# Designed miniproteins, single chains, continued (4): the designs that were tried, part 104

Each design is a single chain, and the fold is of that chain. pLDDT is the mean over its residues in the fold that is shown.

## One batch from the design tools (miniprotein)

Design m15838
Fold by ESMFold2-Fast:
Structure m15838 (fold): chain A 66 residues (1-66)
Amino acid sequence: SKEELLERIKEALVEKGFTEEQAESAVEALRAAGLSEEQLREILERVEKAKSPEEAQNAVVRGLAS
């Protein structure tokens, strides 16, 4: 489900160095953007592969531009 993917993205962002508040804000932006499950899955994969908080942020920004 979309909600399960959003929760997984939140957890992945925290693991990559986001604060809980920053991760929640990013997830709210993704939810508001009305992305498909496929788009959210791609964002999750990019966040999980990120080597820094900056790369994780870039994954979210790229996803929002989809």
Scores: mean pLDDT 84

Design m15839
Fold by ESMFold2-Fast:
Structure m15839 (fold): chain A 64 residues (1-64)
Amino acid sequence: GLAERQYAIAEERRRLIRELGVEEGSRRALERYPPSEELREILKEIGEKLREIGDEFEAGKLKL
């Protein structure tokens, strides 16, 4: 699914930073995998809905 692909992208970013250094590795990662506005919006909506469900349940959601 989407989660596995996003994890793989994050791992590749870490690898590039490790091999090329923070500045150069970050640049390469951004060129290869630019942040998607659509993906950010989708993740934000999912987060909001999960919070709504949590509030409705009132039953044992992680209260830290």
Scores: mean pLDDT 66

Design m15840
Fold by ESMFold2-Fast:
Structure m15840 (fold): chain A 85 residues (1-85)
Amino acid sequence: MKEEIEKRIEELKAELSRILREIHNGYTDDLEKRAIEVINEIIRLYDELGDGKTGAIEGLRYVANLEAARYYAEQGKEAPDWVFE
């Protein structure tokens, strides 16, 4: 069970990175909603693992990444690599 949750977290992190790149290349409300859903699921799964501190830190980091991806998209500028990490 725990190994399955850890695999799911890694899958969601990869999915989030893809969504953030898509937001940078062409923002939509649906992409932002999907990013938020993925971030919330990552946080929930870390809590389920008993690693709420990591979940909280990663969640805050991903919200910042989402806002940064949107900001650079709105400015029509290249985003730094950290935005998608």
Scores: mean pLDDT 84

Design m15841
Fold by ESMFold2-Fast:
Structure m15841 (fold): chain A 62 residues (1-62)
Amino acid sequence: SREERHRLILRLIGLRLRRIGLEFQREVLRARGGPADVLAALDREIAALDAEIARLEAQIAA
């Protein structure tokens, strides 16, 4: 429905904003040279978020 699509779009916007925040954190941490385990955990969180964004984009496009 139109309302369901609207809700999905709002959620997608929220996820995109969260991803921007995580990318900023990653860049700051990378520029400071570590720690590698925290960077790896952050990379995994960003990857999981990218997968959720892709799923929602596919759902909206359907």
Scores: mean pLDDT 87

Design m15842
Fold by ESMFold2-Fast:
Formats: sequence, C-alpha cells, structure tokens
Structure m15842 (fold): chain A 56 residues (1-56)
Amino acid sequence: MPSKEELLEKMEKKKKEGDYQGAAKWLVEALKKGGLSSEEASDLGNELSEGQGKKG
C-alpha cells in the first residue's frame, strides 16, 4: 500500500505541473489510505485552494 509520503509526493508533482485537480485527488488518497490527519489535509487543501484561486 502506498505510504503517506508517497501519496504526498504525487500531490506535489501535480501541483508543480499546475494540475490542482490532480493534486487534490492525491491529497484525498493520502487522507483515505496514507493516514494523513484531518488537520494536515485541511492545511494542504487550503494551500491548493489559495494557489488555484489567486489570480484565476
């Protein structure tokens, strides 16, 4: 099973590509399978939302 770190690395890769929807998908997988805490998921989700919403 993929680790939390592995799933978060996939999220960061998608974020680097500008694929915020793909990044959000990997964040959800890390929450469901990787043992990511609700607080960690909230913080990372807010970061993705800010990156997506700032200037379009």
Scores: mean pLDDT 75

Design m15843
Fold by ESMFold2-Fast:
Structure m15843 (fold): chain A 92 residues (1-92)
Amino acid sequence: VEEKIKELEEKIKKTNEDFVKRTKPRQAASDARLAELRAAGYQPLPIDTPFSALPPERQAIRQDTINDIAQALIEIGDLVDELAKARKELKK
């Protein structure tokens, strides 16, 4: 029977879809914040500028992106581990 595997695959798919739906408005808000900073006269810094040398508001935007990636890895990782365990239990 493949029911448990199908349920876990559907949960992973739904978690990915829900994550994308949550992150799209957050990414748009981050982009809007960068536009506000540029309009306020903040100069773009080189892409290789160290995190510690960034203005506090730019540090916050970068940290939000890092946090979003970390959260996604945790949520998907747990589901992937559960799926791998279920597949091993389902001996052919």
Scores: mean pLDDT 68

Design m15844
Fold by ESMFold2-Fast:
Structure m15844 (fold): chain A 58 residues (1-58)
Amino acid sequence: DEIVEEVQRVAIELREVAYKTGVLEEVEKLAAEWSTTLSPEELLEKLKELLEEVKSKL
C-alpha cells in the first residue's frame, strides 16, 4: 500500500527531527491522535505539514 509506506517514511523522519528539537513526545501524541481520526491521505498531509514546521526550527 503506497500511501501507508509514505506515511511510515514521513513519520520516521518526523520522529527523528522532533527528537533533535525536543518535541518528540508532543509530536508522537499528535501523530497517534491523527492516525485514529484521519484517513491515510489526510494523515500523510498533516504529517508532512508538521515535518516542514519542525524542520524549519532545526
Scores: mean pLDDT 80

Design m15845
Fold by ESMFold2-Fast:
Structure m15845 (fold): chain A 104 residues (1-104)
Amino acid sequence: KEEAAELLRRAAELLREAAKETDDEELRDILLKQAEELEEAAEKVLEAKNKEEALAIVREALEKAKRLLDFFENGVEIPNKEKVIELIRRAIELLEEAERLLEE
């Protein structure tokens, strides 16, 4: 679960990098808020009483990240859209790896 928590923290860092790619204050705030929620989720994974609880936390984080991706793909027009989407997709890949590690 320590490895899963570290993957969530790395995903949060990718969302902060995505926030730096946009000059839109509202979109930046959304990305930073999601990064903060991933750091909180990492802490909760470490505090989880069992693998089922940790897995539920990661799955919720993954669902939120996938909604964030959909929002950027379909809901926004920004100059660096492709770079922001790339970083969100990489964050999702890390969350999927965290889910896989907790299923073992």
Scores: mean pLDDT 84

Design m15846
Fold by ESMFold2-Fast:
Structure m15846 (fold): chain A 81 residues (1-81)
Amino acid sequence: SKVEEADRLLKEGVKAEKEGDYQRALELFIEAARLYEEAGDYRSAATAYDAAAEIARNKLGDEELAEELRRRARELLRRAE
């Protein structure tokens, strides 16, 4: 299922982050978020976008991307209500 695939990608992203591969972690968290969103799991999608935003801001210095990802997470949380 899309949720199972997203969970796998999320775990790979956490591993990449621990290994210092922040670019890969960012990509994996964004892909996981998209799959959760397609599955209608808006809370998990928002969590994955927030994880991606943290990497973008704090590890890669990409403030614009971080703000875009946080905005997307907030929109998805509104749909989860």
Scores: mean pLDDT 89

Design m15847
Fold by ESMFold2-Fast:
Structure m15847 (fold): chain A 75 residues (1-75)
Amino acid sequence: MLTPEELIEKAKRAEKQGNYELAADYYFGAGNLYHVAGEREKAAEWFRKAADSYLKAGNTEKAQEALRRAEEVLA
């Protein structure tokens, strides 16, 4: 099973290659895994990082979804 740390490593590699959408998908996955683990602050951090990467990729809809998930886990 992929850990949040493994997903973050994959995301950083994707960013280095200029693939911001793939990086955002991995950061979003890390946020989901932290949320399932009950680590709300970390989940929010990585959802916000996913949103930033989606914006860099030009994917405004997924960026908005990631920001919504970040707010939701802190509620």
Scores: mean pLDDT 87

Design m15848
Fold by ESMFold2-Fast:
Structure m15848 (fold): chain A 74 residues (1-74)
Amino acid sequence: VEEALKHLLEAGKAAKNREDQLIVIGTLLRVIGAILEGNYEEAAQTARDGADKVTDPKAAEHLRRAAEILEEKV
């Protein structure tokens, strides 16, 4: 879980434009909410959805990596 959260933060650092930054922030908040509910399947899917929406390839890669780590908890 800590490694997944680190990747979400790295996605935020990689995002270069405001639209991508807002997508990453929204994704981070939703993923944290899902984790607090114990819903790791929703957390992983939320991270994947965020990766599909961002335009920065490094931000997308970090979000996909976070999703993969969260999927290990399902």
Scores: mean pLDDT 82

Design m15849
Fold by ESMFold2-Fast:
Structure m15849 (fold): chain A 59 residues (1-59)
Amino acid sequence: SMEEEFERLKKEAEELLKKIKGDAPEAERHVLLGLTAPDLETAIRHLREAIEIAKKLLE
């Protein structure tokens, strides 16, 4: 379900952000937008963006 995907992506984003020792304001902003989104589709899009940004920073 989309609810299960949201929870999975939220955990992945949080774990990736914990690995970043410096500031990740763009990724952190997308996590906040995902957590405060009006619908699950928008929330999932923001969490996916946060994950992509965080992965690039951990490259």
Scores: mean pLDDT 84

Design m15850
Fold by ESMFold2-Fast:
Structure m15850 (fold): chain A 61 residues (1-61)
Amino acid sequence: SPVKSAEEARALMERAVATLERMGLPDQARKLREETTPLIEAGRVAEADQLVRRTLEEAAA
């Protein structure tokens, strides 16, 4: 389900960052935080959600 708030988007981002770090992908985790944080701060929560999900899908492949 798509996130509807900045708080939900930030929580999704932090869970994804932790997942990537546990997978041994710290550079991907850092990049995700750096790219997603400005989207959340700009209120672009749907784009933040999409970026997080895409990054996790690519990491799982």
Scores: mean pLDDT 84

Design m15851
Fold by ESMFold2-Fast:
Structure m15851 (fold): chain A 80 residues (1-80)
Amino acid sequence: MKIDPLKPIVLTEDGTYTFTVESKEGYVSVGGAGLLIPKRVDVDNGEHKVEIVVKDGQVTVYIDGKKVFTAPNTGPIQIG
């Protein structure tokens, strides 16, 4: 599934969710789950694999297999 950067992602069930995100400016931003400021992840332009792991009330985000953050699953996640 391709991520729409204008649509927040809501994941309530434990599991591993796989998406694709497109970088246009040498990075992607990862926000939500209680973050006040989105986290910048530097990546080459083009398509990148995103994995979101929901487990025990925590959400963990990976981009190209690299862990970006872990936070309480308290709200929508936005990636783009």
Scores: mean pLDDT 75

Design m15852
Fold by ESMFold2-Fast:
Structure m15852 (fold): chain A 83 residues (1-83)
Amino acid sequence: MDPSLAELEERLRELEERLRRGEELLREGRAEEALRIYEEVLEEVEELRQLVERTGALEFLPRLEELEERAREGIEAAREALE
């Protein structure tokens, strides 16, 4: 069963909330925990992007691209903090 637009929106919102938690952890100096969250968000964004492209729900691509960019930046910052 193809996910509804409402289900895609819910998944996207959950990823946005998880990303914000990762950003909070990084600000608190909890870089290992932040890195884990960013990596998990990036993996789920990549899976959701493939689903969006297959189903034609292309209106979600700009938000997914923003989340991917923020997650990648967060991974880089967290890894730098751990070196």
Scores: mean pLDDT 83

Design m15853
Fold by ESMFold2-Fast:
Structure m15853 (fold): chain A 94 residues (1-94)
Amino acid sequence: LEEARKLIEEARKYLEKGDVDKAIETAQRAFDLAIEAGRKAKTPEERQEVAELLREVADIYLEAADKSKDPKKRQELYRLAVAAYIEAVGLEIE
């Protein structure tokens, strides 16, 4: 989970610099790590921690979508954000 958190911080820094493509690539890696951690999570506390990371990834996708000029890319990023939120909710439901 620490690696996923560092990737989220890195993705936010890329967005701040206007490097939207690197932010998306970095957020995708954070998403994959969070999903893997969620599958291995055994306690409610661990599931909550992963859910929080997935929401942060979703927020990055939404910000990247707003900064993107390509309508197709924007739409795909909105779908990725929704998918991340759904995964987060699933972890909290048990």
Scores: mean pLDDT 84

Design m15854
Fold by ESMFold2-Fast:
Structure m15854 (fold): chain A 63 residues (1-63)
Amino acid sequence: KKKVYIVTNGSPAALERALELVKKHYPDAEITVYTAENREEAIELAEKLKKEHPDAIVVLALG
């Protein structure tokens, strides 16, 4: 039941790396990916997700 949120600024390489790391450390986790227009928006979204879901893991995949 571990929830993981990946927030990316649209870099495919960064997203692939984040997905690989999450699957390695949390193979049974439910992964949700959000794409933001820029780095600052991605960081703000990640902070909001951490506040709303304190038990979830939030990963920034920035390129």
Scores: mean pLDDT 84

Design m15855
Fold by ESMFold2-Fast:
Order: sequence, then C-alpha cells, then structure tokens
Structure m15855 (fold): chain A 75 residues (1-75)
Amino acid sequence: MLTEDGKAFAKTATDAEIDVLIRMLFDEDPNVRLAAAELLGVSGDKRAIGPLKEAAENDPDPEVRKAAKEALSKV
C-alpha cells in the first residue's frame, strides 16, 4: 500500500500551492497561466473548478483555454 506519509506530504504541499496556482491562472504571462492550469488539473482539487472554468471561457490564449478545459475534466 502507498504510505500515508507520502499522502500527508503531498496534501500539505498541495494545500499551500493550490491558492498560488489559482492566482497564477490569472497571471499576465500566458506561459504561467498554462502551467497553472496543467498543475491544477494534476492536483484534482475541486476548489480549482471555478477558476479553471473562468480561464476556459475567458482566457485570450487558445492553448491556455484548452489546458483549463482538460484540467476541468480531471477535477
């Protein structure tokens, strides 16, 4: 079985990073927004649903919109 130690560490890092990633999703740099969308998708955190939906609908960069839509399918 996977150890709870790895899960606890990942959860602590994820909780700290989720707010930062949500902020990065609205950054001025489209490369930063793209990375944030991908990482939020990998995290699977349901708190990201609202921000990712907004990015998928309103982001001027089509690649960021695609990444946000893919991330929404994983959350």
Scores: mean pLDDT 73

Design m15856
Fold by ESMFold2-Fast:
Structure m15856 (fold): chain A 83 residues (1-83)
Amino acid sequence: EEEKREILEGAAASARDAIEHLKNGDLKTAGTEMIAAAILASLVDPEAAELFMKALRALDQGNVDEAIKYAEEAAKVMEEKLA
């Protein structure tokens, strides 16, 4: 499915951007990118979407390290499907 693959690629890219912003301390931009990634993932990969929801919850609680961990796991799940 061409559209599904494009959505997975977009979600994975947004996840990687969000992780980079989290590591740089730009939590607002990271949160916005992670919400976008979660929405895209919810259309094609419920497992990745659930991991993004866990990352967003961790970020809301101020746990940046946990947010990075869940976001990286979500990105990996999507990237494995693209390989």
Scores: mean pLDDT 83

Design m15857
Fold by ESMFold2-Fast:
Structure m15857 (fold): chain A 84 residues (1-84)
Amino acid sequence: KEKLKKEAKEALEKAKEAAEKIKDEEYRTAILLEVDYALEALEKEDYEKALEAVEEVLELAKEAKDEKTAEAAEKAKEALKKLL
């Protein structure tokens, strides 16, 4: 359980780092807000809410065509699914 929580956190932190490099201000702001929400939910062990936020990050990253953020979000999603 702790290993999966760490994997999810590391993936979310990578998604945040990638998202900060998105030049579209609207997508950058929306994705960063969802990543922060997912990190907060993960810290509270609310894995269902964390997963919902990560799914939103993934959709926004795909719309923004930012592959690095999408890849990090996908990894966070897989770790969170295993925590449920």
Scores: mean pLDDT 85

Design m15858
Fold by ESMFold2-Fast:
Structure m15858 (fold): chain A 90 residues (1-90)
Amino acid sequence: MKEKIDELKKKAQTFRDNAEKYRQLAEEYRKLSEEFEKIDPKLARKYRGLAIYYENKAKSYERKADIYEGQAKFLENPEAKKELEEVLKK
């Protein structure tokens, strides 16, 4: 059971790491959009679209991380852990 908790925490961390990478990409494209707004408004608009896309992707990965983290916290409760082990063995 400790192995399952560790696996869920590792999955949550992987999703959080990916979310952070997508947030960094969103910020880079947002910055490019701002830099090009007065120089090339069409290109700026394209970069803004990419920023929104990666922001939404980051939020999706954060939600997945929250789910796995919540499952790990549930299993860390000694009473819930024993109850779940009994259900799975039946």
Scores: mean pLDDT 82

Design m15859
Fold by ESMFold2-Fast:
Structure m15859 (fold): chain A 63 residues (1-63)
Amino acid sequence: SYKDELKKIIDELYKRGFISKETAEKMKKNIDKLPEDYLKYLTEKMRRFLEAWRAGEAALQAA
């Protein structure tokens, strides 16, 4: 589901230092209250951000 995917994205953002633990927990608690269309939109945007960042890391390692 979009909620589960978004929670995983939030956890990765916290793990990588982009957000605080308090922010991550608050965001995960609040996403259960958000409408499905907004969850889809937000999940797609956050996924694109992480994909771009992972691609950048891979490119730097490949040299």
Scores: mean pLDDT 77

Design m15860
Fold by ESMFold2-Fast:
Structure m15860 (fold): chain A 61 residues (1-61)
Amino acid sequence: SHLEQGIEYAKNKDYEKAIEEFRKALEEDPKNQEARVHLAILLKELGKDEEALEVLEKYRP
C-alpha cells in the first residue's frame, strides 16, 4: 500500500518519496488517519509546519 511504502521511504530517510506516498494514501482514502498523522509529523520534522497544519485540517476526522 502507499502507506506502507511511505513508511519504508521515511525509514530510509527518502523523505520526499515518503511525502509523495503518504499524499497518495490520503488521495485514495481521505479517512486514513494513520497516513494523515505520519505525513503531518514528517512535514513538521522537516520544518514545513504550515503544510503539516494544512494536512491536519484537510483530512480531519
Scores: mean pLDDT 87

Design m15861
Fold by ESMFold2-Fast:
Structure m15861 (fold): chain A 74 residues (1-74)
Amino acid sequence: LTPEQEAEVLLALAEIYLALGKYSFENRKDYEGAIKDYEKAIELYEQALPHLPEEAQRGLDYARKKLEEVKKKL
């Protein structure tokens, strides 16, 4: 994979973790599981930032907001 293709894969994987975190948070009320999934999404978005800054930054902002929301439930 090129660095750009790797960043695209990282974004896709981050979106999967974001969706899993949302499912855990909203559907399962599994707040600890949601935190882990959102933290993983944040890590992946951070890795994609150098190559896809606009898309990765939007994902980061959203994931960070969701992480703050779920932490308030603990």
Scores: mean pLDDT 86

Design m15862
Fold by ESMFold2-Fast:
Structure m15862 (fold): chain A 86 residues (1-86)
Amino acid sequence: TEETIEAIARHMEQAFAALRAGDVEAALAHLAQAKEEAEKLPDEEARRRILEALDRAEAAARAGDTEAAVEALQEAGAALAEAYEK
């Protein structure tokens, strides 16, 4: 679980950096990997919340809405921290 959490956080951090650099393609690739890792989370409620936020980030990034994509990523990070981190 800890390795999965670290993998999700790492891919989300890389997606955020890519969005800030204007690299939407790289951001989408990292979001897809974060979603793949999030599917492995044991808590169904936390997994659902994180995946929903990552889906919103992906949709916003595809639409070219960088601000909405970043906000959704921050929501995913907050949900991850609330469920698994202190």
Scores: mean pLDDT 84

Design m15863
Fold by ESMFold2-Fast:
Structure m15863 (fold): chain A 62 residues (1-62)
Amino acid sequence: MDEVSRLVDEAMGLRGAFLGGDESAKERAIELYRRAAELARQAGDDSGAEGLLRIADSLEKL
C-alpha cells in the first residue's frame, strides 16, 4: 500500500472517531494528515498535500 494512502486511511478513521465524540483522536488525526501531506508534497502532489493540510487545519479549529 502507498504510504500516503495508508496514513490518510488511518487519519480518516481517527477523524471519524473525533467527530463521534472521542476528543483524544483529534491530535493524532491532525498529525497523520500533516505527515501524509508532507509525503504527498515530496512525491510531487502539491494539490493533494494542500487538501490534506486544509483537513488538518479544519480539525485544529474544532
Scores: mean pLDDT 83

Design m15865
Fold by ESMFold2-Fast:
Structure m15865 (fold): chain A 94 residues (1-94)
Amino acid sequence: LSQSLQAEVTIGVARIAAGVAKLAVEKALEDEEMSDEEKIEVLEEAIEVLEKSIARLEEAKKTADAETQERIDEEIERLRERKREFEEKKEELE
């Protein structure tokens, strides 16, 4: 019970962090007054947030049951896809 609740909290926190990062990136990319250098900085910060969230989820997975491990794996894959998207956008601006 306690381990399952900790995993759910970790997933929830990761989702919130990823959502905030996405919103920051979208606002930066749409900002006509923001320089490409400033947009790259926002993307780098967003990528770091996603990497930290993935690491926390991988740690939570080590003590989770099989069903919770599957849910964590799905969330990690979603975060990795988002990270790849941000890395591609960063490369386009460099």
Scores: mean pLDDT 84

Design m15866
Fold by ESMFold2-Fast:
Structure m15866 (fold): chain A 100 residues (1-100)
Amino acid sequence: WNNLGNALQNLGRLDEAVAAYQQAIKLDPNNAEYWHNLGNALKDLGRLDEAVAAYQQAIKLDPNNAEYRDNLASALQDLGNPKAYDPHVEALKDAIEKAL
C-alpha cells in the first residue's frame, strides 16, 4: 500500500499516488507515516492546503517526530505563512482556516 504510493510518486503519477495513500489510510488510519506520505504527494501536486492538513494529522499521531513538523513548516512557508514550527497545532489550524 505505502510501497505502491511511493512507486507511483516516483513515476510522476501523483494523483494515483494520492489515491494509493488514501486507500492505505482507510485500512490503517492511525499510521502516521501514511499521512506524512499523503502530505508529500499532495505538496508535489501543488495542493498545499490539503498537504498541510495531512501533515497535521501525522503530527497528531506521532507528535515526537521532528521530520513531520519540519515538513509541515515547509508546506506552510510554500502556502505563504511565515515559519510556523513553534506555534501550537490549534494556532496553525486557525491560520489555515483564515487562508482558506
Scores: mean pLDDT 72

Design m15867
Fold by ESMFold2-Fast:
Structure m15867 (fold): chain A 74 residues (1-74)
Amino acid sequence: MAAAEAEVARLLAEAKAAAEAGDGERARELVLRAGELAIAAAVAAGLLTPEQAAAARAHVEELARQVEAEARRL
């Protein structure tokens, strides 16, 4: 879990840097990757059911779209 948390934090930091640089596509990709890793780790740890994981993936997709849109606006 700690290793997955560190990797998620790294990916989110890279996503923020990409968004600040105006690279919305890369920011979106990194948010999606961080979300998948976090969801997979939570499922493996028994914190999420497969149904909850599906809902979480939908939420991450929406967040990734918002990050891309905000990066384009900046």
Scores: mean pLDDT 80

Design m15868
Fold by ESMFold2-Fast:
Structure m15868 (fold): chain A 112 residues (1-112)
Amino acid sequence: DDLEKGNEYMAKKDYEGAIEYYEKAIEKDPKDKEAYRNLGEAYYFQKDYEKAIEYYDKAIELDPKDALAYVNLGLAYLKQGKVEEAIEYFKKAEKLDERFKGAAKIAEKEAK
């Protein structure tokens, strides 16, 4: 499917190809939170952090319990130098999924 094709392009680090197929996945299913999160990730690797944040926000709007989307938001905000926002998103991810425990503490250290 289009989501799997996008994932194949991500694995090859072809972020333009990944974006094309994730956009097609969203066109077919506008509620596919995974396609939005993956689209944000492709923009993140292109260093388009504003678009990455936009699509991660959409993923969270569709599923407020997507801990990985909150981690990805935190990473994008760190790249913009917005450390306090990043820490809040990492704390949200930790609360939703214990596997992300310590992410906020790492962000605090990177800011110093």
Scores: mean pLDDT 84

Design m15869
Fold by ESMFold2-Fast:
Structure m15869 (fold): chain A 67 residues (1-67)
Amino acid sequence: MKTAEELTPFEEATLISEYYLAALRGDVEKYEELAKVLGIDKTPEEVKAQIERMTAGGRAGAAALAA
């Protein structure tokens, strides 16, 4: 089992949209869960970098506060 269950193209499109929304919200746990369900294989570094890029605005603000 790699993708939990075989999805129709319609259901898969819905999960992909949720995946992007989770990434935009910076919900790392939800993003990783959906990536796993969709069979998106990424290294921990790639997942981190992609989330960082998608949430750059919020992350940039946090980085500025830390500096």
Scores: mean pLDDT 61

Design m15870
Fold by ESMFold2-Fast:
Structure m15870 (fold): chain A 83 residues (1-83)
Amino acid sequence: SLIEELKRLIEEARRYLKEGKYKEAAETAIRAAMMGLDIVDDSEIPRVIGLILRAIGYYLDGKYKEAAETGIEAAELALKTAG
């Protein structure tokens, strides 16, 4: 299911983050957050979009650790509201 795939991507992003692979963590986290938009509750869409844009902004600035942490936050918020 999309929910199980999202959980897997969040776990992968967290593993990359723990391994110090910040760019891979950021790329995986942003992908997870964008996937989360397909399942997020309508009331939380603006907040999830705001976090995704912030994560992309960090990524473009080369701040991969911050991008990963923010992307994970967006993905987890989407997952939390989808249940």
Scores: mean pLDDT 89

Design m15871
Fold by ESMFold2-Fast:
Structure m15871 (fold): chain A 60 residues (1-60)
Amino acid sequence: SAADRGGDAGGAAGAVAAGAGEGIETFQKRSYEAGLRTGGEEGGRAGFKAGRKAGQVSGG
């Protein structure tokens, strides 16, 4: 439950951070850090995944 909430919050924070990034790796790194800050390790993983997805969609 807490881990799930951390993942969701981290994913959301990661998606926001990804918007500022210019490439997939940058999106992943920023999203991972934002996720960690918001939801701990689960948030970090969710943020990394969100950043990767956002980077791929934006970068092609």
Scores: mean pLDDT 60

Design m15872
Fold by ESMFold2-Fast:
Structure m15872 (fold): chain A 69 residues (1-69)
Amino acid sequence: SMAAKQAEAERIAEEAEREAARLAVQGDYRGASDVLLEAAKRIEPLDPELAAHLRAAAERLRQLSDQQA
């Protein structure tokens, strides 16, 4: 069902967001961005809107990584 696909996408996104937050606290904005991009690819066929939100968050983290260089 569509609801089951959305629930699975939310679970994957929440796990990725927790891991990305852990990496970001350590200053690893590149690693945090990569984790969110991997999750976005996995959930795109399940919930393309949520995938777009994860890609936007990854872009912001990548910009922070670029500013550190």
Scores: mean pLDDT 88

Design m15873
Fold by ESMFold2-Fast:
Structure m15873 (fold): chain A 74 residues (1-74)
Amino acid sequence: MTRLILENSDISDISSLADKKDLKFLNLSNNKISDISPLADLKSLEILNLSGNKITDLSPLKPLKSLKFLDTSS
């Protein structure tokens, strides 16, 4: 799976995404996510939309060297 869209879905727990290492496009906008540590190993991610969440720590994204687009706006 290279694309996943889970916007406006009342999601707070994304631990199930930690094994989806082939993801290149992920849209998690307008959820209730605060912990993005499960994304730290998703090194194929190129486009990530996290807008409209409750994220305060973006450090799990530091290893993601393939990222071309990142939206974390509130």
Scores: mean pLDDT 85

Design m15874
Fold by ESMFold2-Fast:
Structure m15874 (fold): chain A 86 residues (1-86)
Amino acid sequence: ALSPEEQLRAAVGRLQQELVDLIEERIADPARRAEVLARAQARLSAAFGELLAALRAGELSLAEALARLRATHAAVRAEIEEEAAA
């Protein structure tokens, strides 16, 4: 069985791949794709780092950490879709 930390890492990996797939589908320009991907990766990585630290400190349950990670992912996804609508 995966530890709570391993489950959070697995979740961020899956969500990161979903953003990569979305960007590849919606953004045709390679330079813009790279910029949007870098920004999306930075935001999701920052959120993951904060949530992992809080989980380790016992400040959040795994369920709460996963919910917050998904909320950050949803916000980033919405921004990508807005930027792709040209």
Scores: mean pLDDT 88

